# Designed miniproteins, single chains, continued (4): the designs that were tried, part 69

Each design is a single chain, and the fold is of that chain. pLDDT is the mean over its residues in the fold that is shown.

## One batch from the design tools (miniprotein)

Design m14539
Fold by ESMFold2-Fast:
Structure m14539 (fold): chain A 119 residues (1-119)
Amino acid sequence: EVTLTESGGGTVAEGGSQTLTQNVSGLDFSNASISWLREPEGGPGESIASLSADGKKTGYAKSVEGRATISKDFSKSTAYLNLNNLQKEDTATYYAVAAALVDGVVRFFVGKGAKLTVE
C-alpha cells in the first residue's frame, strides 16, 4: 500500500546535472524522513543524502557535498535529489528510502531504484 516511485535515471554527460525524484503514496509524507542511497556497479553501497521528516535538517556524504541538494515538496508528496557537476564515479543505481514511525516502530520503505550513468 506504500508506493515509492522514482524517476530521473538515464545517461548524462560528465559535468552535467540531473534531478532524481521520488513520489510517495500510502504514507504520511509529512512524518517520513527521506534518504538517498546509491550502489555503484562492483563497489560498496553509500548513503549520500538525508532529509528530516519536517524538511529542516539535511545531511550529505563527503563524496557529493557541495554538489547535491535534497528537498521535499509536501504539497506534491515528492522528494528530490539534485546532483550537479556529475562525475563518472556517480554512475550507480540510486534508491530513495522513506522512514516513518508506524505503531511505535520505525519502518523503512525502499523504491525500486533509478539507474544513472555518467559518461
Scores: mean pLDDT 82

Design m14541
Fold by ESMFold2-Fast:
Order: sequence, then C-alpha cells, then structure tokens
Structure m14541 (fold): chain A 55 residues (1-55)
Amino acid sequence: SMQITIYVSKSADPEKIVQLAKEVAKQYGVPLSQVLIVRVPESELDGKDYIVEVK
C-alpha cells in the first residue's frame, strides 16, 4: 500500500494545506487517510512550498 507524506512549512495556512492534501490524494489515487502532513521549518524545504514523499 502507498503511503504519501507532504512536508509543509510550520507557518503554512491550514486551509491551503487541506486543499493541497486533497489534490495530492486525488493525483495519486489514494484515500485522504493515506496522506500524512508533516510541518517542518522552511529551511528543510529547499526553497519549495512543499515536498511530497511516496513510500
């Protein structure tokens, strides 16, 4: 089974995170329950708004 993790900034808007999680779930064809959100310092994002990791 596919587990998806989305790394986002600690300062990211919660409503935007919810919309992002739904879009990523739809893109990968997985239920929202298989999408994990992890909040990290912006320095860990390598200048990106978010990072998606698939396992």
Scores: mean pLDDT 83

Design m14542
Fold by ESMFold2-Fast:
Structure m14542 (fold): chain A 73 residues (1-73)
Amino acid sequence: DKKFEELKKELEKLIKELKSLGTELGKEAVKLGEEGLKYAEKLYEEGKKELAIKALEQGIGVLRKVKEYLLKE
């Protein structure tokens, strides 16, 4: 349970950071992150805890790469 909450907070932090960058690609990544967070919450509520954790990990990975790319521009 702690792992799910930690990953959720990390994804929420990445969404906030990408919002602050104000770029078009950042806005698209934020939308994908918010949809991914919502889907992970649904999986968790359905008892698919392991899948919910994997969904958060995938979302975090994608948003980290987008942030890294934007900071290199």
Scores: mean pLDDT 84

Design m14543
Fold by ESMFold2-Fast:
Structure m14543 (fold): chain A 110 residues (1-110)
Amino acid sequence: FEEGMKAFKEKKYEEAIEYFEKEAEKGDSFAWLNLGNAYFAQKEYEKAIEAYEKALEIDPNFSLAWLNLGNAYFAQKEYEKAIEAYEKALEIAPENEKAKKNLKQAKEKL
């Protein structure tokens, strides 16, 4: 896990993906989140969405995973799905300024 975070920080996303895949297979929701983040950084939005959905299967109250799922849908111009994900993030963490800002931006696209 530490090796995966180091690779991610150094923008070695392929290496980060290998480490996070190994940890995610053990059922770690945070590793699934980080795997999604590495795919998102490479603009592999479909794979990022799948990883965030896996994180949420393990921990449905993971507000950061809902936020990042919304960001991946927004990047694909799936604005209605992005809005739903941001609203779920805000139900869990109402004070999340990033989710509020991103929700407003997604609604402006409709």
Scores: mean pLDDT 86

Design m14544
Fold by ESMFold2-Fast:
Structure m14544 (fold): chain A 95 residues (1-95)
Amino acid sequence: MKRKEIEEIKEEILKAIDELLEKGLISEEEAEEMKERLERDYEEAMRLVERGEISEEDVLVGLKAALGVLYKALGKDEEAAEAAAKLAAAVARVE
Protein backbone atom coordinates (compact mmCIF):
# COMPACT_ATOMS: atom_id res chain seq x y z
CA MET A 1 0.00 0.00 0.00
CA LYS A 2 2.58 2.63 1.07
CA ARG A 3 5.01 1.75 -1.77
CA LYS A 4 2.41 2.75 -4.36
CA GLU A 5 1.81 6.06 -2.53
CA ILE A 6 5.59 6.64 -2.35
CA GLU A 7 5.98 6.08 -6.11
CA GLU A 8 3.03 8.40 -6.82
CA ILE A 9 4.41 11.21 -4.63
CA LYS A 10 7.90 10.80 -6.15
CA GLU A 11 6.34 11.15 -9.62
CA GLU A 12 4.45 14.28 -8.48
CA ILE A 13 7.70 15.80 -7.18
CA LEU A 14 9.39 15.20 -10.56
CA LYS A 15 6.42 16.84 -12.32
CA ALA A 16 6.53 19.82 -9.94
CA ILE A 17 10.25 20.31 -10.68
CA ASP A 18 9.52 20.20 -14.43
CA GLU A 19 6.68 22.73 -13.97
CA LEU A 20 8.98 25.10 -12.04
CA LEU A 21 11.52 24.86 -14.88
CA GLU A 22 8.85 25.39 -17.58
CA LYS A 23 7.59 28.53 -15.78
CA GLY A 24 11.16 29.87 -15.50
CA LEU A 25 11.09 29.84 -11.68
CA ILE A 26 14.26 27.72 -11.49
CA SER A 27 17.20 27.20 -13.84
CA GLU A 28 17.87 24.01 -15.82
CA GLU A 29 20.91 23.43 -13.58
CA GLU A 30 18.77 23.73 -10.43
CA ALA A 31 16.18 21.33 -11.88
CA GLU A 32 18.87 18.73 -12.67
CA GLU A 33 20.39 19.09 -9.18
CA MET A 34 16.96 18.69 -7.53
CA LYS A 35 16.18 15.55 -9.56
CA GLU A 36 19.60 14.02 -8.79
CA ARG A 37 19.18 14.71 -5.07
CA LEU A 38 15.66 13.23 -5.11
CA GLU A 39 16.89 10.01 -6.76
CA ARG A 40 19.88 9.70 -4.39
CA ASP A 41 17.80 10.39 -1.27
CA TYR A 42 15.04 8.04 -2.45
CA GLU A 43 17.49 5.16 -3.07
CA GLU A 44 19.06 5.68 0.37
CA ALA A 45 15.66 5.88 2.11
CA MET A 46 14.39 2.70 0.42
CA ARG A 47 17.60 0.89 1.42
CA LEU A 48 16.95 1.94 5.03
CA VAL A 49 13.37 0.62 4.74
CA GLU A 50 14.69 -2.73 3.43
CA ARG A 51 17.04 -2.92 6.44
CA GLY A 52 14.16 -2.12 8.84
CA GLU A 53 15.83 1.12 10.07
CA ILE A 54 12.91 3.33 8.97
CA SER A 55 9.33 2.73 7.88
CA GLU A 56 7.70 3.32 4.49
CA GLU A 57 5.57 5.90 6.36
CA ASP A 58 8.75 7.89 7.19
CA VAL A 59 9.69 7.95 3.49
CA LEU A 60 6.16 9.07 2.56
CA VAL A 61 6.24 11.93 5.13
CA GLY A 62 9.60 13.13 3.78
CA LEU A 63 8.42 13.07 0.17
CA LYS A 64 5.19 14.93 1.05
CA ALA A 65 7.26 17.61 2.81
CA ALA A 66 9.44 18.04 -0.30
CA LEU A 67 6.37 18.20 -2.57
CA GLY A 68 4.84 20.91 -0.37
CA VAL A 69 7.96 23.09 -0.65
CA LEU A 70 7.70 22.80 -4.45
CA TYR A 71 3.95 23.58 -4.38
CA LYS A 72 4.75 26.68 -2.30
CA ALA A 73 7.14 27.80 -5.05
CA LEU A 74 4.37 27.19 -7.63
CA GLY A 75 1.90 29.30 -5.58
CA LYS A 76 -0.26 26.36 -4.47
CA ASP A 77 -0.87 27.53 -0.89
CA GLU A 78 -3.21 24.70 0.20
CA GLU A 79 -0.70 21.94 -0.62
CA ALA A 80 2.15 24.03 0.83
CA ALA A 81 0.32 24.43 4.16
CA GLU A 82 -0.24 20.66 4.51
CA ALA A 83 3.38 19.87 3.64
CA ALA A 84 4.66 22.52 6.08
CA ALA A 85 2.75 20.75 8.87
CA LYS A 86 4.25 17.39 7.83
CA LEU A 87 7.75 18.89 7.71
CA ALA A 88 7.31 20.34 11.23
CA ALA A 89 6.24 16.90 12.51
CA ALA A 90 9.25 15.22 10.83
CA VAL A 91 11.68 17.76 12.36
CA ALA A 92 10.13 17.17 15.82
CA ARG A 93 10.70 13.40 15.45
CA VAL A 94 14.43 13.91 14.73
CA GLU A 95 14.77 15.83 18.00
Scores: mean pLDDT 72

Design m14545
Fold by ESMFold2-Fast:
Structure m14545 (fold): chain A 63 residues (1-63)
Amino acid sequence: MKLSAQGKQFLMLMGGLSEEQINSLNGLSKEEAAKKLAELAGIPFEEALTAINTLIDMGLAEV
């Protein structure tokens, strides 16, 4: 997965994540990125997967 600058800002605002934590999602598959986002943000995997899918649908992330 590759996040745009706007996609990174969205995840920082939504999850309270640092830039370093967000950058750790780059290069992962969609499922791996969702698992890591769930861990970092303290949310369920299904919620993290929905967030990743929303970013992709908005053109803010690529897989």
Scores: mean pLDDT 79

Design m14546
Fold by ESMFold2-Fast:
Structure m14546 (fold): chain A 57 residues (1-57)
Amino acid sequence: MPSLTEVLLAEAAIRYALEQGYSEEEAKQVAIDTLKELGYSEERAQEAADIALKRLK
């Protein structure tokens, strides 16, 4: 399970992408890519992005 920090980072990335006009699917991918750049695994990044997107709906 991702930490609260990972979820909050994903949430910030999703909010930024949505403000730039990306779709929810594109915003989720931006969050995954951002977390991977920060050194998180793809699995953790995907889980964090999914939780963050649900929190923002």
Scores: mean pLDDT 81

Design m14547
Fold by ESMFold2-Fast:
Structure m14547 (fold): chain A 70 residues (1-70)
Amino acid sequence: SAVGKKVAEFAEEVNKWLLENYDKLSKEELEEILKLGQEVMDAYDNDAPEEEIEKLIKELKEKLKEAEEK
């Protein structure tokens, strides 16, 4: 599905970002990012509406940006 491809591509981007930035993160920031990532995957696995999945992806992207700017 189109949403499945979007989730898979986003998961790859998050994994790449974590590999490049994990040593710059506090324990609390890493735990929050992992929690948000799990929420995206859980929403997809439970057939949540595409709009809900996209909202969770947006929240995670904003968290990654905030963590990177520190």
Scores: mean pLDDT 80

Design m14548
Fold by ESMFold2-Fast:
Structure m14548 (fold): chain A 46 residues (1-46)
Amino acid sequence: SFEEDAKEALELAKKRLESAKKNGMPKSVIDRIEREIKAIEEALKK
């Protein structure tokens, strides 16, 4: 379902954010991932 797919995408995006921070990725990359997480969270509000 959309809700299940969105929750899985959110979990993957959060793991990607953790990895990016651990690897010292540029702020622009971190900001992009954070915006992606926010977009998924907004979509889940319905």
Scores: mean pLDDT 82

Design m14549
Fold by ESMFold2-Fast:
Structure m14549 (fold): chain A 66 residues (1-66)
Amino acid sequence: MSKEELELEVEAAMNLIQAAVLIRFSENPEIKERAREIAERVEENRRDREVLEEAGEELKKLLKEE
């Protein structure tokens, strides 16, 4: 596995962990639902840097809304 591929896998894993935390622990059902949608998008696009970066920014926004 190349360093670039490894970096994308780590980014995907981090996004999925952040989404899982929001899904499990958020009291806001809208945040839970959006986190699920982001997790599904990340899972389908694990090697797409642009999708992973966008997902990361969306997750940061959701964390601020907590």
Scores: mean pLDDT 82

Design m14550
Fold by ESMFold2-Fast:
Structure m14550 (fold): chain A 100 residues (1-100)
Amino acid sequence: MEELAEELRREAERAAEAVRAGDLEKAAELLRRIGELLRELARKLAEEGRIIRSVAVALLAVAADFTAANRDRISPDLFRESALALAEAARLIAEEVLEL
């Protein structure tokens, strides 16, 4: 769990940096990775009986995947705003897990 949360925090920080640098293609790739890490975290939370938290984390993974997949279909400004919000949410989830 700790190693997964640390990787999620690092990838979230990298995604935010990519958005700030204007590298939206890299931001989309990092959001896909964040989605993968969030799905793995959701599975582990479910195994620990934390079902409500697992569902919330799994929904965030779907949002990350959807945003990345539709980068070219939404405005660049909306993509940046959504990507930053998703990166921040992933960072906060990772920090919460690391404090447990």
Scores: mean pLDDT 86

Design m14551
Fold by ESMFold2-Fast:
Structure m14551 (fold): chain A 60 residues (1-60)
Amino acid sequence: GLLRELMKHDLGLSDEQVETVVRLALSGTASPAEIAEATGVSPRQAGGAARAIRENPELL
C-alpha cells in the first residue's frame, strides 16, 4: 500500500526494513529510537513513520 511504498521510496528502506517498522509501530511498545536502531533511519524519521502507520493503518 501507499505507506509501504513511501517508506521504500522516501526513506530508502528494503522490504524487510519496512516490515520491521510496520511490526514495531503496530506493537505500540517500541519507541522511535528503538525503531531507528532496528532499521537504520533517524529517530525523527522513525517517529514520523510510526505515527503515519498508527493514524492511517488502512494505507499500509
Scores: mean pLDDT 82

Design m14552
Fold by ESMFold2-Fast:
Structure m14552 (fold): chain A 105 residues (1-105)
Amino acid sequence: MKKTFTATVESDGRVAEVSFEAPVKKGEKITATVTVKRLEDRPLTVHLEIEVDGATTASASAELRPDEKEVTLTASVIAKKDGLARVTVRVFGGKAEVTITLEFE
């Protein structure tokens, strides 16, 4: 199953956070792909985190410089139990469009 979410966030001196929860089954692989496009010519810091049932985590981070228009981060985790996966994206430094694609295998 594949789900895509898009949000516009703004962060100047604070962290802007977008979180999604999705049900997962034991043995299922969750892949989060996050594309962040800056809407202003300012550096951005992006952090992606996946938590599954509090026991398994994966993360990725990137800095998007003013000469870069977008960055893509990917993180994957395999669920050890049936439960909820929580995907969190944090953006710091300015306005951005965040697109999150969740894929379940």
Scores: mean pLDDT 74

Design m14553
Fold by ESMFold2-Fast:
Structure m14553 (fold): chain A 78 residues (1-78)
Amino acid sequence: VNGRAEILKIHLQGYVDDGVLKPGLTEDDLQQIAEQTHGFSGADLEALVREAASLAVEENSRTLERRHFEEALKRVAG
C-alpha cells in the first residue's frame, strides 16, 4: 500500500517541480488511490498520474485534485 502511494507522490512531484501543477491531494487521498490501484505496476501508476495531469490541464486547472484521479482510474482500469 505505502509503496504505491510513494510512487504516486514521486510522479506528482515531477509535475510540481516543473511548475505545471500544484499539489491538491492529501495523504489520505493518495492512500485511497493506492488501495484502488491494487495490482498496478509502477508503469501503470505513472500512466495514471499522467492521465490525471492531462485531465487537470484540459480543465484549465493548475491543481491536480482527487476528482482528476477518479476520472483517470475509470480510463485506465476500465
Scores: mean pLDDT 75

Design m14554
Fold by ESMFold2-Fast:
Structure m14554 (fold): chain A 69 residues (1-69)
Amino acid sequence: SPSLEERIERIKKELEELNKKLPEEVAKEFEKVLNEQIERSLAGVTSVSEEENKELEPLAKKIEEILKK
């Protein structure tokens, strides 16, 4: 199974093609997650904690379900 980081990367790629199909609420949630990932990357953090994975996984699932439509 793909890692959460790989799933987020795939969501980024899908969103470039499907920008107009994503609901505003889900877009805001994704922007929050994306900004947190960017901030952690700039701070030199290379891995997501298990606790963060538990919070990010439901958001990734919601976005993936919307992108499947």
Scores: mean pLDDT 60

Design m14556
Fold by ESMFold2-Fast:
Structure m14556 (fold): chain A 61 residues (1-61)
Amino acid sequence: SAAELRAVAGQTTGDAAVALNAAADLIERGDTAAAQAAADYFARSDDPADRAIADRIRAAL
């Protein structure tokens, strides 16, 4: 799942790529609680791009 999230990060740019790579790092080290908290943070945004980041992180968990 972390590898899939890194692959998606490699296909995007800027803040989205940084966020997806950071979430992949959390998942890879087994910190699923922090990864879920990151997804919840992005899910609260009114920006559809942020919600897409949340959906990607949740799919990787």
Scores: mean pLDDT 81

Design m14557
Fold by ESMFold2-Fast:
Structure m14557 (fold): chain A 99 residues (1-99)
Amino acid sequence: SEEEEKRLIETVKKMVEDIAKSLGVELPEFEIKSLEEAKEYIRKVADELLARARQSSGPEGLKLEIGAGLLYIIDGMVDAIERERKRQELEKKLQELLK
């Protein structure tokens, strides 16, 4: 589970970096040690993209809004995976208590 969490964090980092790079946006420096910190990082980048979109017009603004939308989808996927992991850990603890 710890190795799976590290792989998920690295995958999320890469997806966020790929989206920002495709849009020509500089990423804030942020050390990610947990899924919660990964979610904070995603939201911070998405908020930055939306702020830039509000100051942009035409196709540039639309690209930034699409980028932010993709980041919110990634945040939702991370939430779903985190809930599943917590459920599995609770099931294991319950099985140990019932033995």
Scores: mean pLDDT 78

Design m14558
Fold by ESMFold2-Fast:
Structure m14558 (fold): chain A 62 residues (1-62)
Amino acid sequence: MEEARKHLAEGDAALERGDFDTAIEHYRKAGELLKDAPSEVVARVIGHLLRAIGAKLDAELA
């Protein structure tokens, strides 16, 4: 699952840059790659995605 971990890292980097759309896309791709993973791993990916969406919403509403 190296590809999924790479997407999570790229998503985190995009979030740090304020590129929320790119972060959301990377987290979505990681989720697709990890859909058959244990629930704990899936929950972590969902957490990343929700954080990115929340950050984007905060930026758009400010």
Scores: mean pLDDT 77

Design m14559
Fold by ESMFold2-Fast:
Order: sequence, then structure tokens, then C-alpha cells
Structure m14559 (fold): chain A 88 residues (1-88)
Amino acid sequence: SAEERQRRLEVLRKGFELLELIKKNLADDPEARTLALSAFDLVLQLYRIDPEKGEEYFRKLKEAIENKDVDAIKELYAEAQRDLKYHH
């Protein structure tokens, strides 16, 4: 539908913005960058099955990346992976 296409475009725009933030803010930490990219992939998957949950994780991940909070990124990765595994 048109509504679904518009939602996908919005998610893509936000995704590109987040990728640029990862590149800029985690340039000096390759491990944190890899982790953030992996977390971002899980967040994109969550947007497909639970858009509200996806938006919540996206917001939290963006904040963690802006603050260079590697521990928050690790926690979000673990939580998103769990939510994807047990989402019904």
C-alpha cells in the first residue's frame, strides 16, 4: 500500500542518518562501530514486525551513538536480539 511504502521510505531515511552518525561518532572505535551496525540491522528487522518497538529502539540507539555510550549499544543489541527471537 501507499502507507506501507511511505513508512519504508521514512525508515530508510532514518537509517541513512543513523549510518552517518555511526561513521562520524564511532570512527575511532572499530569494535563499537561493528556492534552499532549489528544493532542497527536488528532495529530494522524490528521495524518490520513491530513499528512502535522499532521506533523505540531506533531512538535509544541514536542517543547511545551520539553519546558514544558503548555499554548502552551493547545492552540495546542484546535486548533487540531477544525481542526478535521471542516476538510472536
Scores: mean pLDDT 82

Design m14560
Fold by ESMFold2-Fast:
Structure m14560 (fold): chain A 70 residues (1-70)
Amino acid sequence: MEEVKREARELAEKARYLAENSTDPEVQEKARRIAEKAQRVIDLADQGANPEALRELVEKLREELEKIES
């Protein structure tokens, strides 16, 4: 659980940084959305959601962030 929360927190921070520092409006919007979803993963983890399902969400968000960074 702590590992999933750490990864989600890291993704939220990276996405927020990209949203604030990107010059592309589409990248900024997608990054903001990723940051919001990562924050929801942290909130769900605090509520005792299934760690396996949360791991899948984190992996999906990581892939989404990588696509907009490329």
Scores: mean pLDDT 82

Design m14561
Fold by ESMFold2-Fast:
Structure m14561 (fold): chain A 82 residues (1-82)
Amino acid sequence: MSKEELLEKAIEYLEKAIEAAEKGDLETARRYVEKAAELLEQAGLHDLALGARRLAQDIRRGAPSEEVVEGARNLLKNVKKV
């Protein structure tokens, strides 16, 4: 898979994570964020992958939906700048 294809899929998963978090489905949001982290790591974007892993950890620790949505939106903005 090309770096461009990995980025496109990571963006898709982050958008799905935002939708899930807005619905209060934090378990689904966490799974999508973890998938995005894996794709970002494969693309060689280690800092963005680390950011996604930290967000997934925050979700596991019980971060509220509002914080998860904001974190995922910030990651999405940074991924789109690549």
Scores: mean pLDDT 88

Design m14562
Fold by ESMFold2-Fast:
Structure m14562 (fold): chain A 88 residues (1-88)
Amino acid sequence: KEKEAEELIQKGLDAYAKKDYEKAIEYYEKALSLNPKDVRAWVLLGKALYEQKKYEEAIKYYEKALSLAPNSTAAQKLLAEAKAKLAA
């Protein structure tokens, strides 16, 4: 279970590096279906959506990450950045 989820995260990271954000999102969603408490996967999903300029969706997933890890400075910063994009 964890090994399969981690392999999906790695495939998502590879797709993200190639700027294939659609494929990255697909892999991260599959990983989260196996391990929905993976804070990192929620953050990565939000980042891929942010790159697609889907800021409202990115915000939702950063808020999911913060619900699991309220003290995540990385998720707090990314949430603020996504909200700033909607304000502009």
Scores: mean pLDDT 86

Design m14563
Fold by ESMFold2-Fast:
Structure m14563 (fold): chain A 70 residues (1-70)
Amino acid sequence: SVEELLQKAAELAKKLNLTSPQGLDILNAMTETFAKTGDAEKALEKAVELAKQTNDPKIKEFVEGLKKYA
C-alpha cells in the first residue's frame, strides 16, 4: 500500500541518517508524488532522479532499499 511504502521510506531515511536538508528534499518529493498520484512507482522514479543529481551513496542505498517495496 502507499501508506506502507511511506512508512518504509521514513524508516529507511532514519536508519541511513537522511535527516539533512538533502535527505528531507528526497522524502518531501516522494511524499508529494504519492499524495498527487497514489503511485509508488512514480514516487520511486522521482527519488531516482534526485539520487542521480546528488551522487550521494546514502541516497542511492535508500532508493535501492525502497525498490523492494514497490
Scores: mean pLDDT 72

Design m14564
Fold by ESMFold2-Fast:
Structure m14564 (fold): chain A 70 residues (1-70)
Amino acid sequence: MLPSEEVRELIEKAREYYIKALQSKDPEERKNYFKKAIELFKKALELSTDPVLKQMLENDIKKFEELLKK
């Protein structure tokens, strides 16, 4: 089962922001990229109908939110 084009694009953008966050040396820029990644993963989760994909997205969101907690 393939995700919808919109879900796929949101996941791809989220992954791009996540990679940018990991490569950023500026703490504020890094934090902003993680926030953008989380927002896009949440949108993908809302639009997804695949239970396996939903579980994976929920796990990724939780992991990235934990990276933002202080």
Scores: mean pLDDT 79

Design m14565
Fold by ESMFold2-Fast:
Structure m14565 (fold): chain A 73 residues (1-73)
Amino acid sequence: IEDIVKEAREKAKTLSPKDRVAFELAIRAALNTPDEYFDKVKEAILNTLKRLGVSDEAIELAKEAIDAIRKAK
């Protein structure tokens, strides 16, 4: 999991400061989500990022990171 989070953060370095903050919050939420609620929380995170006007690039990176975290658990 630590290596996955590190890799995801390296990819996020190209994002704007606003999008990077949103990306970090999404990763933190995913890491603290129990497996039984993961799919519901993932959907809520991605919908929240869209509603806040986060870029499509940042949303795609967040989705990729969340999926990688889920698979590593």
Scores: mean pLDDT 78

Design m14566
Fold by ESMFold2-Fast:
Structure m14566 (fold): chain A 70 residues (1-70)
Amino acid sequence: KTPLEHIDEALKALDAGDYERAIQHAAEAIRQTTNPEARKHLLQAIYYASKGDREKAKEHLEKAKEIVEK
């Protein structure tokens, strides 16, 4: 899967309340992107998902998605 596909899967996992799966897909997106701003937002998404903060995790996943879509 591409970084974009992993971010979309992470967003779906968050919507389902599956924070562990969201973290796994965000981590895979980090492995597949070299963009430092996207990586920064993906790391923040992992952090907030690990804290159960769905809204902040989603915000950072959406920011990473905007960057990797370009």
Scores: mean pLDDT 86

Design m14567
Fold by ESMFold2-Fast:
Structure m14567 (fold): chain A 73 residues (1-73)
Amino acid sequence: AELSPAALAGRQALARAASEGFDRLVEVEGLSDQEAQDRVSRAMAAHGGELLARVVAGEITPEEAAQRLLEAI
């Protein structure tokens, strides 16, 4: 397997945050599916790799990574 347990947990947390962010943008903020997807994709591109690396390094928890991604969306 290419993923350590920490990397797997980090990826799952970020994926969940991306899904939650998308739902918020569509259901609460009234964005189109395309606009919501673009916002989430930009946040993931800007922050996802760094946040995952920090989870793998033990610097932040998966939950902290998820929270930071949601704040960036």
Scores: mean pLDDT 83

Design m14568
Fold by ESMFold2-Fast:
Structure m14568 (fold): chain A 75 residues (1-75)
Amino acid sequence: SMDVAKAAVAVRAVLERRGVYSDELFAKLQEKARAEGKLITDVLVEEGLLSPAEAAALRAALAAAGVPEAALKEL
């Protein structure tokens, strides 16, 4: 879906800004989120890639752009 694609672009941009983006890392983070029933933003915090405040800001920015939390759950 377009919302899931927008969420994926936003998460990828976070990893690229950290200088750590790879397709393998992104896939691993998505797999961990699905396996643990977590939002990918929570996994990013657990892995030290975002602070809790940065994760909250990312979720708020996505919501303001019309991307629901359900899109992050599907990611």
Scores: mean pLDDT 85

Design m14569
Fold by ESMFold2-Fast:
Structure m14569 (fold): chain A 92 residues (1-92)
Amino acid sequence: MSEVTALLAEAMDATVAAGGTVTAKIDGDTVTVTMTGADDRALALAREAVEKARAAGLQATLTVDGDTLTVTVSGLPATSQAALALKAIGLS
């Protein structure tokens, strides 16, 4: 699960490096990371994170709307969810 969290964190870093913005929300067992202005690297990292999450038996989705990526993952440990939310706040 640390691998999924690390890939999402790297996608968030890539988005901000490209001049984009990131937000994260926790709703119960689900974390939603929204990356606006994402580049091809951020997309590749987000896609890998979703694939790894699904391979680990988690419910995960990636939605692409232009340059906006929305990644939703359910079943990550609360510490992993908190780490992603704190990272998004630090990048905002």
Scores: mean pLDDT 83

Design m14570
Fold by ESMFold2-Fast:
Structure m14570 (fold): chain A 84 residues (1-84)
Amino acid sequence: SEAARQAAAQALDDAGVEAGKAKADEAGREATKSVGKKKGEQAALKALGDSTIAGLRQLGQYYPEEAAEAAKAAEEALRKVLPK
């Protein structure tokens, strides 16, 4: 059961990361096309961060302590790299 629990957590993490990357790639591509490279990079980074945080919060239903720590770290990192 522990191995099954770990496999489920890994699958959810992998799925969340891949979904976040795909959404960030699409958002970054559209933003770069319409508003220029600098704004496009920023929009892509925000979309990736938001998707990652959402995925971590979903994982928190099963692993609340680990997910909360990871989500907080991701939120702090995103706050530092995005302009005020």
Scores: mean pLDDT 61

Design m14571
Fold by ESMFold2-Fast:
Structure m14571 (fold): chain A 72 residues (1-72)
Amino acid sequence: SEALELARRAAELARRAAELVRAAGGEVTPEARRLAEEGERLLREALELAADDPALAEEIRRIVEGAVAEGA
């Protein structure tokens, strides 16, 4: 699924952003912000593709939320 591929890419960017914030003692660096913004863009695109599929939209959200939790 294209939506799941975008979700996995968004999740990786979100995880990396969370890791950078943790490494910076909670400071949102310019690099972390750029990764978070790109991840948010990909997440939005994935959710747009899943607009008529609520189960897929829920899976997409869980994938990204799980990655952020792993990065923190």
Scores: mean pLDDT 84

Design m14572
Fold by ESMFold2-Fast:
Structure m14572 (fold): chain A 89 residues (1-89)
Amino acid sequence: LSPEIQRDVTIAMVMIQLSIVKLEAEKLEDKEKKEKAIKLADEAMDALEAEDLETAIKKLEELKEVLKDDPESVKLVERAIEEVEKLKA
């Protein structure tokens, strides 16, 4: 795969992972935590679309902290961070 195609595929996969995280966040009982998680996921996705990888990573790290009590969501966000960091190299 060309580097351009590999980047586009990786971004698409991360977008899918974040969509799953948003869906899981909708199930949170804490309304403020839910709204913050969805907002951070949306901001991370917007940064990825703009190819602002540094902002995307920052928003994903904030999202991980908000969701720290949900191990499954944390794992998805951690994988997203790893994939985005690889794109910066």
Scores: mean pLDDT 83

Design m14573
Fold by ESMFold2-Fast:
Structure m14573 (fold): chain A 52 residues (1-52)
Amino acid sequence: MREAALRVADALIERGAESFTPEQVREAGRELGLTDEEIEAAIDYLLGRKPL
């Protein structure tokens, strides 16, 4: 899951994204061929919703 989240972040940065919204993460994740579960995990990780 962490690798998937970092891949989404790299893709969004490459596209010039200045912020990460749930919708941007879902769009990038779908384009990268991630599953819905991996996309949800990426949203939680990148937006700081995951408890550490």
Scores: mean pLDDT 72

Design m14574
Fold by ESMFold2-Fast:
Structure m14574 (fold): chain A 62 residues (1-62)
Amino acid sequence: DLEKEKEEIGRRFGLSKAEVDALFELWGVKTAEEARKVKETLDKVVANGKKERERQREEALR
C-alpha cells in the first residue's frame, strides 16, 4: 500500500507528509514496491551519513 509506505517513511525519517509527497513526485515513485525501494535507499543513506559524521567527529578530536 503506497500510502502506508509514505506514512512509514515520514515517521521514520522525520519528514512531513508534504515533504514525502514532494520526494515521491521528484523520484517518480508510483507504486508501493518502488516506495519500499526508496525506503531501503534512504535507510542506507542515513546509515552511511551517521558513520561519516562519527568519522568526522573522531578526526576533529585528534
Scores: mean pLDDT 73

Design m14575
Fold by ESMFold2-Fast:
Structure m14575 (fold): chain A 91 residues (1-91)
Amino acid sequence: SENEERIKVFEELLAKDPNNYRAWFMLGLEYYILKEYEKAAEYFEKALELAEKTNPNDVVLYRALADVYRELGEEEKAEEYYKKAEEIEAK
């Protein structure tokens, strides 16, 4: 499927450069589309860890984390990440 092909591409990118936070983020989005929210959260968290070194103000990543934790029913985590995204946009 198209989703499986994109996952493979991002996995191959990460095999070459495991510090590519955009590839971790894109992999998280693919699993989010599949409604595999726990796996999506793992990949978004990895992207956030790496983004702190290069792009600490990635509002899109914070919103993705908020959305995935909302889907997982972790309302407090979702609210925390939405708040961080809003603070970044207000700056």
Scores: mean pLDDT 84

